# Ledger of designs, part 63: designed miniproteins, single chains, continued (5)

Each design is a single chain, and the fold is of that chain. pLDDT is the mean over its residues in the fold that is shown.

## One batch from the design tools (miniprotein)

Design m18165
Fold by ESMFold2-Fast:
Structure m18165 (fold): chain A 110 residues (1-110)
Amino acid sequence: SAEELARRAEEEAERALELAREATDGESARRAAEEAARAGGLASEAADAALKEGDKESAERAKEAGEKAKEAGTLAARKATTGEAASRAAGAAVEGIGAEFHARLAAKKA
């Protein structure tokens, strides 16, 4: 359901943001970026489900989760210093931005 997906997106986004804040090296930053990308994906799925169900509350929660995932990805990208870790973190940040935009659009249509 949209509500369940939104809740999972919120939980994963909070976890990703915490991991990004605690990241101290390229490997921990890369892991935070990967979790941010997963959270962003869940937020996008939650937004789609909310739009389909006309659930404005779940759509707003998905949008907020997407915003947190974007913040986590951006922070992780800044902390990454190795080539592979930096590339993964940058990719996750871009995916988070797209997911946030999609969630925002879905919330307006719900």
Scores: mean pLDDT 81

Design m18166
Fold by ESMFold2-Fast:
Structure m18166 (fold): chain A 65 residues (1-65)
Amino acid sequence: LERAKKLIEYLKEKYGMSDEEIAYFLHKLLGLTDEEIAELLGVSVETVRKMIKDYEEKLKKLREE
């Protein structure tokens, strides 16, 4: 958990990644559960699911427009 939190902070500072982008990538690329991502970000599971969905919708709009 400590290493993953530091990685999240690094991604935010160096690459300007949003919490939504980080949640999406942790879910899609690393296969983490919504519960694990919720613990890492310090939010509820429902918030994680919303963040992932919101980011997927944003990506869809960017691809179609």
Scores: mean pLDDT 76

Design m18167
Fold by ESMFold2-Fast:
Structure m18167 (fold): chain A 100 residues (1-100)
Amino acid sequence: MRVDFSKMKDGDVHEIESTVVRPDADITLKVTLTVKKEGDKVVTETTITGEDGSVTRSTHEIDFPKDPKDKEAVNKAETELTRGVMQAVEDHVRRLAAAK
């Protein structure tokens, strides 16, 4: 998932939907990412929905790129955002395994 930080203003909320397939676990997950700019921070809420209707929500805060047109700063922010999403996915997969 990619966020256009150069178009994001303070208080703006962006919602991104994606599907994550985990062929190693034979799992398909719906991911909804809500991204809000709060000054020099970005607050991200990741919602993972399983095919069984199970839901995991996780909130992460990342630093807003100092220059949203700087490719390195944007890539760093996108990497931190992706890490938060992947952690929520792993937490959801572990919860499904534990619920047997």
Scores: mean pLDDT 75

Design m18168
Fold by ESMFold2-Fast:
Order: C-alpha cells, then sequence, then structure tokens
Structure m18168 (fold): chain A 74 residues (1-74)
C-alpha cells in the first residue's frame, strides 16, 4: 500500500538521520579532543542539534503513519 511505502521511506530517513547525528557527534568529540576553535565546535553542535530535531520529527511522523496503517487494517 502507499501507506506502507510511506512508513518504509520514513524508517529509512530516520535511520539516515540517526546515522548522520552519530557522525556529527563523533566530529564534535574529535574537534574537542584536537582543541579546535570554539566557533567550529559551536557550529558542529548546531548541526548535531538540527539532526536530532529532524530525527525527532521523523519519529513522530513514523509513529503517526504506523497508527494510521493499523487503523486501515482493522
Amino acid sequence: SSLQKEIDALQQQLTEAVQQASAAFARIREAVAQGSPQAQIDALRAQYNELLDKASELFRQLRAARAELERARQ
């Protein structure tokens, strides 16, 4: 169904967002360990927070789509 395809797409996007957030966190840790300028660390933290916000929104959409699919199957 189109709804199942939407769920599959949202799951893939969520997995990608989580992987991107994990990579961004690793970059923050590396920058801190290397004594990078605070402005660079702040920029990396901003990117990380944007990825976390994106993952949260995708999770919300996925939960809603799954609830709709369960309703459609009943």
Scores: mean pLDDT 88

Design m18169
Fold by ESMFold2-Fast:
Structure m18169 (fold): chain A 95 residues (1-95)
Amino acid sequence: SMIDISRAAAYVVRGDYQTALDIIDDLIRSGVPQTDTILLIRARAYLGLGDYQTAVRTADQAPGSPGSLRVASDAYRRLGDDDRADEYQRRADQL
């Protein structure tokens, strides 16, 4: 539901990344499609948890989302891959 999506986003903002993922995983298992908004929340949660590889893989599922591309850029920078980080930032800026 929209309420659960908003709750997951709020948990990411306050740093409760696992609770946000639990809400998103419940929505997906109940048949809610992985929209760009859901993928962005999920990618941000994985970035916050330090799971940079999963954050990138999740963000890549929404290549038309500037927010998701910026998450991938931040994740690559945290991994020490500045070239890929710059590439994803440029892609986000071009949308």
Scores: mean pLDDT 88

Design m18170
Fold by ESMFold2-Fast:
Structure m18170 (fold): chain A 86 residues (1-86)
Amino acid sequence: KEKVAEEQAEMVVKEMERRSGSTPEEELKEEIKEELKKLILELGVPETSSAEETLLALAIRVAEKLKLYTPEEVREAFAELQKRLA
């Protein structure tokens, strides 16, 4: 449970850094990983085989719980980001 969530959070952070080409401060990266781990556990994000699927599922669930964005808006934002990185 905890180990899986921690591995998923770490995988997401590393993959996003690699694709974006930017390196945020180490303290900020650790804080983001801890928050991602908490959200994965709280929102019941399923196990996935890729960082991208994990991040998308997490973002959709966060948007739904906070009612800040629709699932479709979150998917569109991620698709645009991926196009820029490709």
Scores: mean pLDDT 66

Design m18171
Fold by ESMFold2-Fast:
Structure m18171 (fold): chain A 68 residues (1-68)
Amino acid sequence: ASVEELVEKAKEILREKGWDPENPWFRGQALLEANKSLGNKADAETIREAGKRLGVPEYVQDEIVLNL
């Protein structure tokens, strides 16, 4: 999945669940669910780029990448 697809899907998940998009934990969880929804196809670089665009903290990006 592209960085743009991950970012847009994560935003959809945040909206659908009513999660505060400014909460870094919810941003990280939405990114995880976005990747899962798109077939877990994103590599570590794509996850990190999407995480930066969504404002996911680096330590949360590290957790997501470690569990790919």
Scores: mean pLDDT 81

Design m18172
Fold by ESMFold2-Fast:
Structure m18172 (fold): chain A 110 residues (1-110)
Amino acid sequence: MMKILIVDDSEEMIKEMEEALKKALPDAEILTASSLHEVLLILEKETPDVVIIDGKGRYISGLLVAEIVRKLHPDAKIIMLTGDEKLREEAKKRGIETASSIEETVKLIL
């Protein structure tokens, strides 16, 4: 069963992503984190196959979360959801896939 972690400091965005993933991948286990503390707790206990990071997070650095994921779970696929060109370029330099919408994010996982 595929395990997906959603990292976003917006409860509304987490819910929208979770609903889209449940429709596309009904057998996937979905985990959510809205703070860096929750990310660390989940990554110590769980081994996600995919980590979706909101690049617009006001209180969480998406790039920092990506570095933590790579250190603890190097085989996990990391996708950064962002419409920001500078963040997209930085993510690309770090080998992180980027998506500009929930639909594009789901397609990258399928």
Scores: mean pLDDT 83

Design m18173
Fold by ESMFold2-Fast:
Structure m18173 (fold): chain A 74 residues (1-74)
Amino acid sequence: MELSAEERAELIHRIVIEEAERLKKKYPELSEEDLQEAGNEAYRAVRAVARELSEEELRRKAREILEEKVKEKL
């Protein structure tokens, strides 16, 4: 099953939001603005590598990138 570019973008956006919510609980000192910026950067980076990844692989990549971006803000 191949997702359209639009469906893939929507899926990545949903995954990034879900992972951002988890990070907010893990790092309560992180500001909403820093989390939003990290989320935007993670979304952009995941979209660049996401062409043939499964949902589980997309979620793993989003988590890895988002955690790295969050660490850059701390």
Scores: mean pLDDT 75

Design m18174
Fold by ESMFold2-Fast:
Structure m18174 (fold): chain A 81 residues (1-81)
Amino acid sequence: MEEAERLIEEALELAAEAEELAAKGKGKLALEAQITAGVAALVAAVARLLLKKGEVEEAKELAERALELAREGLRLAREAL
């Protein structure tokens, strides 16, 4: 449980960072970064709902995917600068 919560929080933090950085960029890469960060935040929110339902393993899997998406969003946002 604690691990899934940590992954969710990390994913949300990185997604927010990617979104802020993407807002400073221009062009297609900045738009892709913003979309990817938004999807990461949505997946992390779904993972949190699953945790509340007691679906710990599925929540952890989604949290890990959200973290991967958040990292990709951040990478794209940095490239858009």
Scores: mean pLDDT 86

Design m18175
Fold by ESMFold2-Fast:
Structure m18175 (fold): chain A 72 residues (1-72)
Amino acid sequence: MTPKEKAKIDKLNQRFADLTREVGPRQAAKKLAEEYLKKGDPEMAELALTMGRVVENGLLERARQHGRPPAP
């Protein structure tokens, strides 16, 4: 892993966490992806969208688990 790319990802994670608290993971991912696309970093934009999907899917899976009968 390149240390410079790691710093970029850390910045993305920080902004994503802050935005997620205010607008939710889907909107946070969209806003970050748009910012990176404007900067000419489509790979970072795709990473932001992927992070939003992973977080949203995790929340959906937890909701599904709550609908399951308790394990024996």
Scores: mean pLDDT 73

Design m18176
Fold by ESMFold2-Fast:
Structure m18176 (fold): chain A 89 residues (1-89)
Amino acid sequence: LGAALVEAARAAGDEAAAREVERAVKQGNWETAIHIVLEAVRRAAARAGLDEERTERAVQLVEDLAVASITGAPQELIDRLLAELRETL
């Protein structure tokens, strides 16, 4: 369940955030895990100089990943969302 959120933090190039997400997930703190991923993605977008549209797209992909993970969506959808996040960042 939490593996997709950990991978999203890694897609942002933030291994420290990925470790914090893994800890939050293990503690059952899903809201905290999602918040950490969103912050990591926003920082990555800012460092890359992405425009507002691309930054909003990256944020939406994290939200879609969180929903997919919580609802038990197929792994193929999760893999596609992660690939799109990596392409966006």
Scores: mean pLDDT 82

Design m18177
Fold by ESMFold2-Fast:
Order: sequence, then structure tokens, then C-alpha cells
Structure m18177 (fold): chain A 62 residues (1-62)
Amino acid sequence: SAELLAAAEAYAKKLAEGGKAGGREGVSYEVEVEGDTAVITLKGDGVTQVIRLSLDELKGRL
């Protein structure tokens, strides 16, 4: 849904800004929606993290 994608983008941006503030280099993110689950791929310092969250979980983390 548009709401799920928007919430996931907001959370991914928050995580990326936190990573940059913490000194991570090459910080980027990608967001996709798989059914009722947002898939956030966060990259920085050669590390890739994948986070899978529902809309309710995302709202609780924003």
C-alpha cells in the first residue's frame, strides 16, 4: 500500500541519517513492498542489512 511504502521510506531515511551521523560511509537504502511487509535494504561501510516490517511495526518505530 502507499501508506506502507511511505512509512518504510520514512524509517529507512531515519536509519540512514543515523548511520551517516555515526560515521558510516556510502550509506544508501532501498525500500520494497512484498504483500503486507516492507523490505528495507540498508547499506553502509560494505555492510548490507535487510529489515522486514509491517505497517504497525513501522508506525511504532517512527
Scores: mean pLDDT 80

Design m18178
Fold by ESMFold2-Fast:
Structure m18178 (fold): chain A 68 residues (1-68)
Amino acid sequence: SDEEKLREVMRIIAETARALAAAGASAAEVDRVVTELANHAKQLWDAGASPEEVLAAVRARAAAILAA
């Protein structure tokens, strides 16, 4: 469902924040990344992207951030 996909987007953002904090990122860096991922999701949603497209894009960006 769309609600399940939105919940999954929130979960990915929260898990990315926790992983960065565990890796020694500052609170300011964690806040910036959370804001970036949330804004990316909102921009795609506002542009008419499907919940599946938003989820895929946020997942890909979170994975790229964690790989850096």
Scores: mean pLDDT 86

Design m18179
Fold by ESMFold2-Fast:
Structure m18179 (fold): chain A 73 residues (1-73)
Amino acid sequence: SMAEGEALVNALIAEAEAATGRTFSEELKEALIKFAQAVDYDERVLRALIAHILAATADVPAATLTLADLPDG
């Protein structure tokens, strides 16, 4: 369901926030939910995207990650 899909995305974001000590902005969370809808909430694809974001932003000294911190797709 859509609610289960959004819960998955939020759980993956919370896991990433806990692992890095950083937060994701509301705009970034909304963008990730929209992306998740486009990939039918495929957990493998979502985990890979979040891992890529964290790797690409490893040198960003920001407490909150925003859309501007994302690598161009």
Scores: mean pLDDT 80

Design m18180
Fold by ESMFold2-Fast:
Structure m18180 (fold): chain A 89 residues (1-89)
Amino acid sequence: MEEERRELIERAKELVEKALELLEKNKDRMPIGYIQAKNALIMTENAEKSLRMAAGAAEMSAKQAENDGDKETAELMREAAELLRKALE
């Protein structure tokens, strides 16, 4: 795998992990957002097998966070989705 692709995936994973850590403290207030973020982490951990699914999961998590008013999580997840999409090809 190209070095650039590996770096993009690693950066995306770090962003998703940070978003989930922030959201874990608010999971009772934003339960749907928390579940979406957990799904994004699982998909990103398996990004080498399906970059498209990982990017989609991060994008869904970002949209849910925006709906919940969680700007920090939304920003992190949007950036992760962009990095994962760049890793495609």
Scores: mean pLDDT 81

Design m18181
Fold by ESMFold2-Fast:
Structure m18181 (fold): chain A 95 residues (1-95)
Amino acid sequence: MAEELRAAILLAGRIAAQEIRRDPAAAEKVMAGFVRFVRDMVALGKRHPEVFPAIEEAVREAARLIIEAAREVGEDVAKLAEQAARESLAIVEGA
């Protein structure tokens, strides 16, 4: 399960990065969707504490991919991605 959760989170990050590159106007909606997905993964992790380290590692890597894509698009989108990354990490760390 830990490896499957890690793969799912990384895939979500890659999809978000691709969507930002394809349609920068949708970035805020894409970021909100990613933060909600992280909340769902953390809620699952609370029932299975053994998978939490995999969730945290995957969220950090997904956030990095999203920020990289956002920086390629522009400063306004990069700021949105950095904020979403901080919110996602705060959700994981506050669990």
Scores: mean pLDDT 82

Design m18182
Fold by ESMFold2-Fast:
Structure m18182 (fold): chain A 105 residues (1-105)
Amino acid sequence: GLAEVLEALDAAIAAAEEAIARASGEASPEQVARLIGLILRLIGAVLDFELAGIPLPAELREKVERLIKLLLELMDKGVSDAELAAVEAAVRAALAALRALLAAR
C-alpha cells in the first residue's frame, strides 16, 4: 500500500544521500547512463498514475521529486560501483512498490 511505497522511497532517498556524501571526482559515462535510466523510470511511474487518472498523493510526489533531484546531483559526482548499485537496488524497490500500488487500483 501507500506506507510501503513511502518506506521504499525513504530508503532510496537515504541511499542516494549516502552516495552523495561519499562521492568524489566525476561520474563515468556508464554511471551517468545508469542514473538517467533510473530518473526516466521514476518519471514514467508518475506519468502512469496520471494517465490512469489516479491522483498521486502529495507526500509521494514530493519524495519522488526529491529522489530525482538527488539522482541528478549524483550525475555531477563520482561514486563507487558498489554505492551506485545500492542506489539502483533501492530505486528499483521503490519502483516495484509504485507499480504494486498502481496495480491495486
Scores: mean pLDDT 86

Design m18183
Fold by ESMFold2-Fast:
Structure m18183 (fold): chain A 111 residues (1-111)
Amino acid sequence: ALVTEMARLAAEGRFEEAERLARELLETLIRAATEALERGEDPAEVLERFRAAVEGLAESIRLAGPEMEPLAERVRAAGEAAARAMERGIREGLSAEEIRERAIAAAEAVL
């Protein structure tokens, strides 16, 4: 489970590796959301699932230990920044690729 891996990294003091794993997982969630948009899935449902997945990721990080709470909060903030970037890109009629790039950039600016 992700909680177990995050707890292991925290117990070993490997916080930089935990941050990298969180970043990689958030990028994976952004890619999954934009692939769903490319398949013509309902944007509101895609964004709802994306926000739920980000919350699940942040909660898994938080459950790894109290020292992980700052990372969990940054993941929530980065996920919300990505969601807002996707919402704007959808409204502007951007391609799935452009939406993905903007969402990843928005998340990286917060993480």
Scores: mean pLDDT 88

Design m18184
Fold by ESMFold2-Fast:
Structure m18184 (fold): chain A 79 residues (1-79)
Amino acid sequence: SEAERQALVERHRALRPRHQELIARAEAGDAAALRELAELLREELEKLGEMSPEKEEIIEAIAAAKTYEDLVALEEELE
């Protein structure tokens, strides 16, 4: 809902520098940074109150992501 979305925005705002650093490293091919970004995305999705088959598939796809581009596509699908 809107309240959950707003809470997510505030959390991302607080962690913005850390997220930007992880994104830059993942884009450069850092597998560890890619895994950290994937875990952050998965945790935020799991904190949302409503789970659907579509969201569950996305969470599984996040865990299976091999490149930063894979994560970008999944994140955009959730916007």
Scores: mean pLDDT 66

Design m18185
Fold by ESMFold2-Fast:
Formats: sequence, C-alpha cells, structure tokens
Structure m18185 (fold): chain A 95 residues (1-95)
Amino acid sequence: MEEKLEEAIEYATKAIESGDKEYVDKARQLLLELEDSPEVREKLAQGEKDANEFVEKIKKENPDVSDEIIEDLKNAMLASTILELVRELREKRKA
C-alpha cells in the first residue's frame, strides 16, 4: 500500500504541474483505492466546488482567458486537493 501512496502523490504532483485531466483522474482513483470513506468523498466534493467557484471568478474577471487554460487551472486545483488528502492519509497511517 505504500507504493500506492507514493504513486498517488506522483500523479497529483504531475497534475498540478500540467493541468492534465488524465493525471487528476489517476490520482483520484488511487486515493479512493487507499481510502474510500465518506470523509474523503466529502472533501473531494468540497474541493470540486471550490475549484468550480474559483475558475468562474477567473472567467468573470478575465473574459479573454481561453477555456483550455481555465480547464488546466481547475484540474490543477482538483489535483492539489487530492495531494492534500493523500498526504493526510500517509500521516494518519504513520500514527
């Protein structure tokens, strides 16, 4: 299971750097394989709401920003939430 923690951190980090949805989806999958709990699912849902609210604000303030840049930014924010949750799980398992 330690390999899955490291893999989830790696994919989440790559997603933050690239904004690539494939890395976000892989990191989320690994997180849920490590801990599929109501708490994790609620934090993921909150992170998605926060990311959506942030990108809508950016669109409103910067109407010339492309949809591609907005999508990359949203994916990076989602990956950041996943990374925080994976790190919390790692610390929890260390006791």
Scores: mean pLDDT 83

Design m18186
Fold by ESMFold2-Fast:
Structure m18186 (fold): chain A 93 residues (1-93)
Amino acid sequence: MKEYEIVSGEVTGDALGQALSRLRGARTFEEIVKALEEAKKQGLPIAAYVIETEDGRVVLGFGAGRGGQTVSPEEALEQARKNAEEALADLEK
């Protein structure tokens, strides 16, 4: 199992839509990690947690503020981890 975390500055709800647009066409853990690193390099404020299961499935969690609210990098990353863990639990049913 592989895990990856990334965070870039303070995160707003609008940033999530931009980050998701960068993930279009990414299918593997490595492709998703590359897309997230490129988004951060381009100055997009993101927080994401990526898990690759032992059977090769990939789940993502994102952290973002709602309705223009800004969250700290730490809060955004905690939210991203929680969302990824919830997605993983849903796959194991």
Scores: mean pLDDT 70

Design m18187
Fold by ESMFold2-Fast:
Structure m18187 (fold): chain A 68 residues (1-68)
Amino acid sequence: MMSQRELAFARFQALVDEIRARRLSVEETEERVRAFLEEMKADPTVSPETLEELEDMLKRYLAIERER
C-alpha cells in the first residue's frame, strides 16, 4: 500500500503528466504548480519533509520549463 509520501509523489507525477499532455505555456505551468503546492501545504497528512522534497522537485521542474 502506498505511504503518504508515495501518494504525494504520485500526485506530483500526475501533475507533470497533465502539464505535458496539455502542452501548457510557462505561465500556465507556473500557475498550476503554485495551485498544487498550496493544496499540498493545506494537507495536514503531508509531512514537512515531504513538502520540502516536493518544493525542491517543483523548483527544478519550473527552472527546466523556463529554459524552453
Scores: mean pLDDT 78

Design m18188
Fold by ESMFold2-Fast:
Formats: sequence, C-alpha cells, structure tokens
Structure m18188 (fold): chain A 71 residues (1-71)
Amino acid sequence: SMEEALALAREAGKLAKQGLEEAAELFVRAGDMFRELGDEVGAALAYREAGEVYEKLGKHEKAREAFELAA
C-alpha cells in the first residue's frame, strides 16, 4: 500500500542519518513498492536516495544499480 511505502521510506531516512547500509536496502524496497503502485516519481526518488546512501558507504556497484532503477 502507499501508506506502507511511505512508512518504509521514512524509516530508511532515519537509518540513513545513522550511516547504516540497511537504509539503502529499505529505500530500494520502498522504490519497488512505489513502482508497483504506479507512483513512478516516488519510486525514482526512493531509488535515488538508496544510490546516495550506497555511494556514501563506498558501495559503488550497488549505488550504480540503484541509480539505474531511478533513471
């Protein structure tokens, strides 16, 4: 549901402030949920956030994959 996708994205944002890789994983899952719901803008924003978290952690390959999903 949209409510679950938004809640997951908010939780991911909190974990991102702590520098946890789990934040990127939750942003990818939120992006997948937004895409299934037809919210292409929400999906792109969530995937981009995941890519930024992976980049900050030096996970360049995972960051690239997340940014490709956002494009």
Scores: mean pLDDT 86

Design m18189
Fold by ESMFold2-Fast:
Structure m18189 (fold): chain A 57 residues (1-57)
Amino acid sequence: SIKVSVERDPNKVSDEEILAVGGKIISNEPLVVEATPEAAGNILRLNGVKKIEVIKE
């Protein structure tokens, strides 16, 4: 799995919606999600997600 920074509108995309597409929230400020590449793609497709960026460890 990978870690991605997620830029979202919190009024349009909830934490539960991110969880439902396979994301695991690690941090909220900034919003960091652990996901497979496929799940990260699904997160980006959610209405209200503006961008994602892969975090280098």
Scores: mean pLDDT 80

Design m18190
Fold by ESMFold2-Fast:
Structure m18190 (fold): chain A 67 residues (1-67)
Amino acid sequence: MLFVLPEPYIEKVEEALKEGKIIVGNFSIGPFVRVGLDVFLALPGQEQQALDQARAHPRNKGILYIP
């Protein structure tokens, strides 16, 4: 899935991906969760469940929140 991110979030996302962090954000098309190499768009009302799933990832090196 390809997303267009506003500046300056692109740089933060690229850095987080290099560090192996889980990315969770609210983009123009809704909340967005990335676990590993997969990209997920959380359904409205499931944002907290998506966050909990990201935190449960066994090799989580951190979570980047994009407001």
Scores: mean pLDDT 50

Design m18191
Fold by ESMFold2-Fast:
Structure m18191 (fold): chain A 63 residues (1-63)
Amino acid sequence: MRLSAQGRQFLQLMGGLSEAQIASLDGLSREAAARALARLAGVPFEEALTAIDTLVAMGLAEV
C-alpha cells in the first residue's frame, strides 16, 4: 500500500494512529495492510479492509 500525504493525515487524525504506525503500512499488500491496521486500531479485519478500500476509492491510497 502507498498512502498520499492526505491519506496519512486521515489515518492520524481519524484513526488515532501515530506517524510511525502509519509508516509501517507502506509497501504492504491490501490484505497485509488490513491485518496491520486491524491490529493497530483494535478493529476487526473486515472493518480495516473496508477502511483501506474506502481510502483507495477516495484516491488517498494505492494497493
Scores: mean pLDDT 80

Design m18192
Fold by ESMFold2-Fast:
Structure m18192 (fold): chain A 68 residues (1-68)
Amino acid sequence: SVLDRGTRTLLRVALRDNGHEALAAAIDPRDAASVVAALREVGPEEATRIIDQLPIPEAARAALRGLL
């Protein structure tokens, strides 16, 4: 899965660090669907900007963008 435990944790931290603290706090790192819901709530433009900042391989970033 493109949303492994490490990637879910990185996304939660990235959302918080980009000023989406309430959305980050709502994420259950055990539930991949909660992470996708938070990214969709932020909106596709902002979610793509956040994903592009993640310290993960480009293939993983592309897969995450595909979930939006």
Scores: mean pLDDT 81

Design m18193
Fold by ESMFold2-Fast:
Structure m18193 (fold): chain A 65 residues (1-65)
Amino acid sequence: SAVEEAVRALAARAEAAGWTVVDVRLGPTSGVLTVQDPAGARVTYTFREEGGRAVLVDVRREGAP
C-alpha cells in the first residue's frame, strides 16, 4: 500500500541518519511510525491513505524519557 511504502521509506531514512525505529503500526489505510533520535527523543509520524497516496497527517515529538 502507499502508506506501507511511505512508512518503510521514512523508517529507512531515519535509520540511515542514525535514528532507531521503535514501533511500526500498519492498517489498511493508515500507518504510524515511531522513531528515536540519538539523544532519546521520540517522534511519531501518522500517515493516512487518500486517493491512493500516503499523506502525513500528524507529527508528534516527545522529549527524552
Scores: mean pLDDT 83

Design m18194
Fold by ESMFold2-Fast:
Structure m18194 (fold): chain A 78 residues (1-78)
Amino acid sequence: SPVQQAQALIDQVKTLLKDSMAGKISLEEAEAGLRELEARYQELAKDPSVPNSVKLAVGQSIGVLQIHIAVEKLVEKK
């Protein structure tokens, strides 16, 4: 169902964010995961049967992950 798909996507976003923040995965792995989640969100966003409130909730979760990765990229130095 669209609700189960949205819940699974939000859960995956939370797991990826937690693992990235804890240093369990590299920034490159986090970016790859974000790319897959963004693709899934685009499919969800174009489905007219999915309520706008559900689309917004998923989009907000992805937005938090996007900001986290963007900030980490800005502060990364070799």
Scores: mean pLDDT 83

Design m18195
Fold by ESMFold2-Fast:
Structure m18195 (fold): chain A 63 residues (1-63)
Amino acid sequence: SKMDTVKAALRRIEALYPGTLAALARDAARLRSALSMVLPDDVLATISDETLTAAAREVVAEL
């Protein structure tokens, strides 16, 4: 699912840059910018801001 794809990418970002998700979890634009480093832009364009922030909240809960 798109949710699983975003969660996997966010776990990757947190592993590389610890503490990043806590700073970004409430800001869809910042999440989108961070994810552009690990996901193709065409894939990101298909994902809603609601999905991005929901995925970030779930991943932060796992930290």
Scores: mean pLDDT 79

Design m18196
Fold by ESMFold2-Fast:
Structure m18196 (fold): chain A 96 residues (1-96)
Amino acid sequence: DPEAVESLEELLRGHRLQLEIAKLLKEKKYEELQKKYGLTPEQIERLKKHFEEHGVSDAEGLIAGYRALLPELSPEQQELVEEIIRILQEMLEILK
C-alpha cells in the first residue's frame, strides 16, 4: 500500500525531528534550537517541560503500539516501523 508507506515515512521524519530536538535539549544547545528550528525561548521551555513530564511514557506507549502493528505489515512497512522503534528507543535513553 503506497499510501501506508508514505504515511510511515512521514512518521519516521517526525520521530527523527523529535529525537534531534530532544538531543539538543539534553545538551542545552538552546541557540542551535533557535537557529535551526526557529524555536523561541518560551517554546524551548515548554518542550523541555513536556519531555520531562511525559517523554518517557509517550515513547514507551509509541514503542508498544508500533510493535503491535509489526505482524500485520508488509516487509517494506516493517523496515520503516523497526526504524521508528529504534529512534524511539534512542529517545527513551536520552529522556532517562
Scores: mean pLDDT 86

Design m18197
Fold by ESMFold2-Fast:
Structure m18197 (fold): chain A 69 residues (1-69)
Amino acid sequence: SGLEKLLEAVEKSKKKYITASELAKLSGLPVTAVRAGIREISEKTGVKLDLEKVDTEKLKEALKKVLSE
């Protein structure tokens, strides 16, 4: 699943903030798929994520919640 690849990529990143483009490079996903995945997670969890400066801890927590449901 694309969301599982996003979780793996964010867990490998040691950065506090990351861009959608950098997540695309780390995950091997197209940037359009990364943007769509972040929007889906934001909608499902209510977490506000800035695509230009994504908080890696917020993204990781939101991804774990969606993947465990």
Scores: mean pLDDT 81

Design m18198
Fold by ESMFold2-Fast:
Formats: structure tokens, C-alpha cells, sequence
Structure m18198 (fold): chain A 76 residues (1-76)
């Protein structure tokens, strides 16, 4: 379930994970859907790559699922 958050927190999370240039809601919903289905951080990273024009580098968040949980965007 997605918490009711403003666009700014979603945008901040996207930038932190190297995601830019897509509608925040659609990208976030796709990430949450896959995370709930047990997707690995590698699979979540591939979703970010497909929805952005930027290459995720060594600075990518290695624990994307844990980050979503910590921000309250993914149910425990």
C-alpha cells in the first residue's frame, strides 16, 4: 500500500536511486508492485533503468527494497 505522500518525497527517492525523467507515481507503483512480489534489488534496478535514460552506476542504492521499507512506501 502506498502512503499518501507529496511529489517531492517521491522525486527525492527517485533521484537517490538514479531514476529521473518519468512520472513519479507510475515508477513508484511499478517498484512497489515488484518489491511486493519478491523481486530482487537487481530486478528493481532493471525497472529503474527501463523507466529512465540514465545508467545506474556503482552509486546505485544496493538495498532498494530495504530503502522502500525504511521510507514507509512498502508494507513490512
Amino acid sequence: MIAELSEDPFHGLMLEMGAVGMKDRELLEELLRLARQGASDDQLREVLRRHTSRTLSTEKNPQIRAELLARGLLPA
Scores: mean pLDDT 55

Design m18199
Fold by ESMFold2-Fast:
Structure m18199 (fold): chain A 88 residues (1-88)
Amino acid sequence: SKEELKAYLQSEVEEAQSVLEELKKLPVVSEENLQQIESRLEDMKIALENLDTDTFHNARADLLQLLVKISQETGNEEIKEIVKNFAS
């Protein structure tokens, strides 16, 4: 149903927002990287409002790729665990 789809997309946005808040606490994450994450999160929120599942999945995939890149560049184990949990 439309309500079940919206609830699913909202839960994914909430998970992505939680990831952003956790990364904001880590000094090794640059302001540029945080802004890029915020941009992808906004893309997910816009897609949710439009119930555009293709755009939503693309935005989430882009966010995940960015998080993997940040994890690799920082070498930070806490970021690696956050990314692993988000990828699940």
Scores: mean pLDDT 88

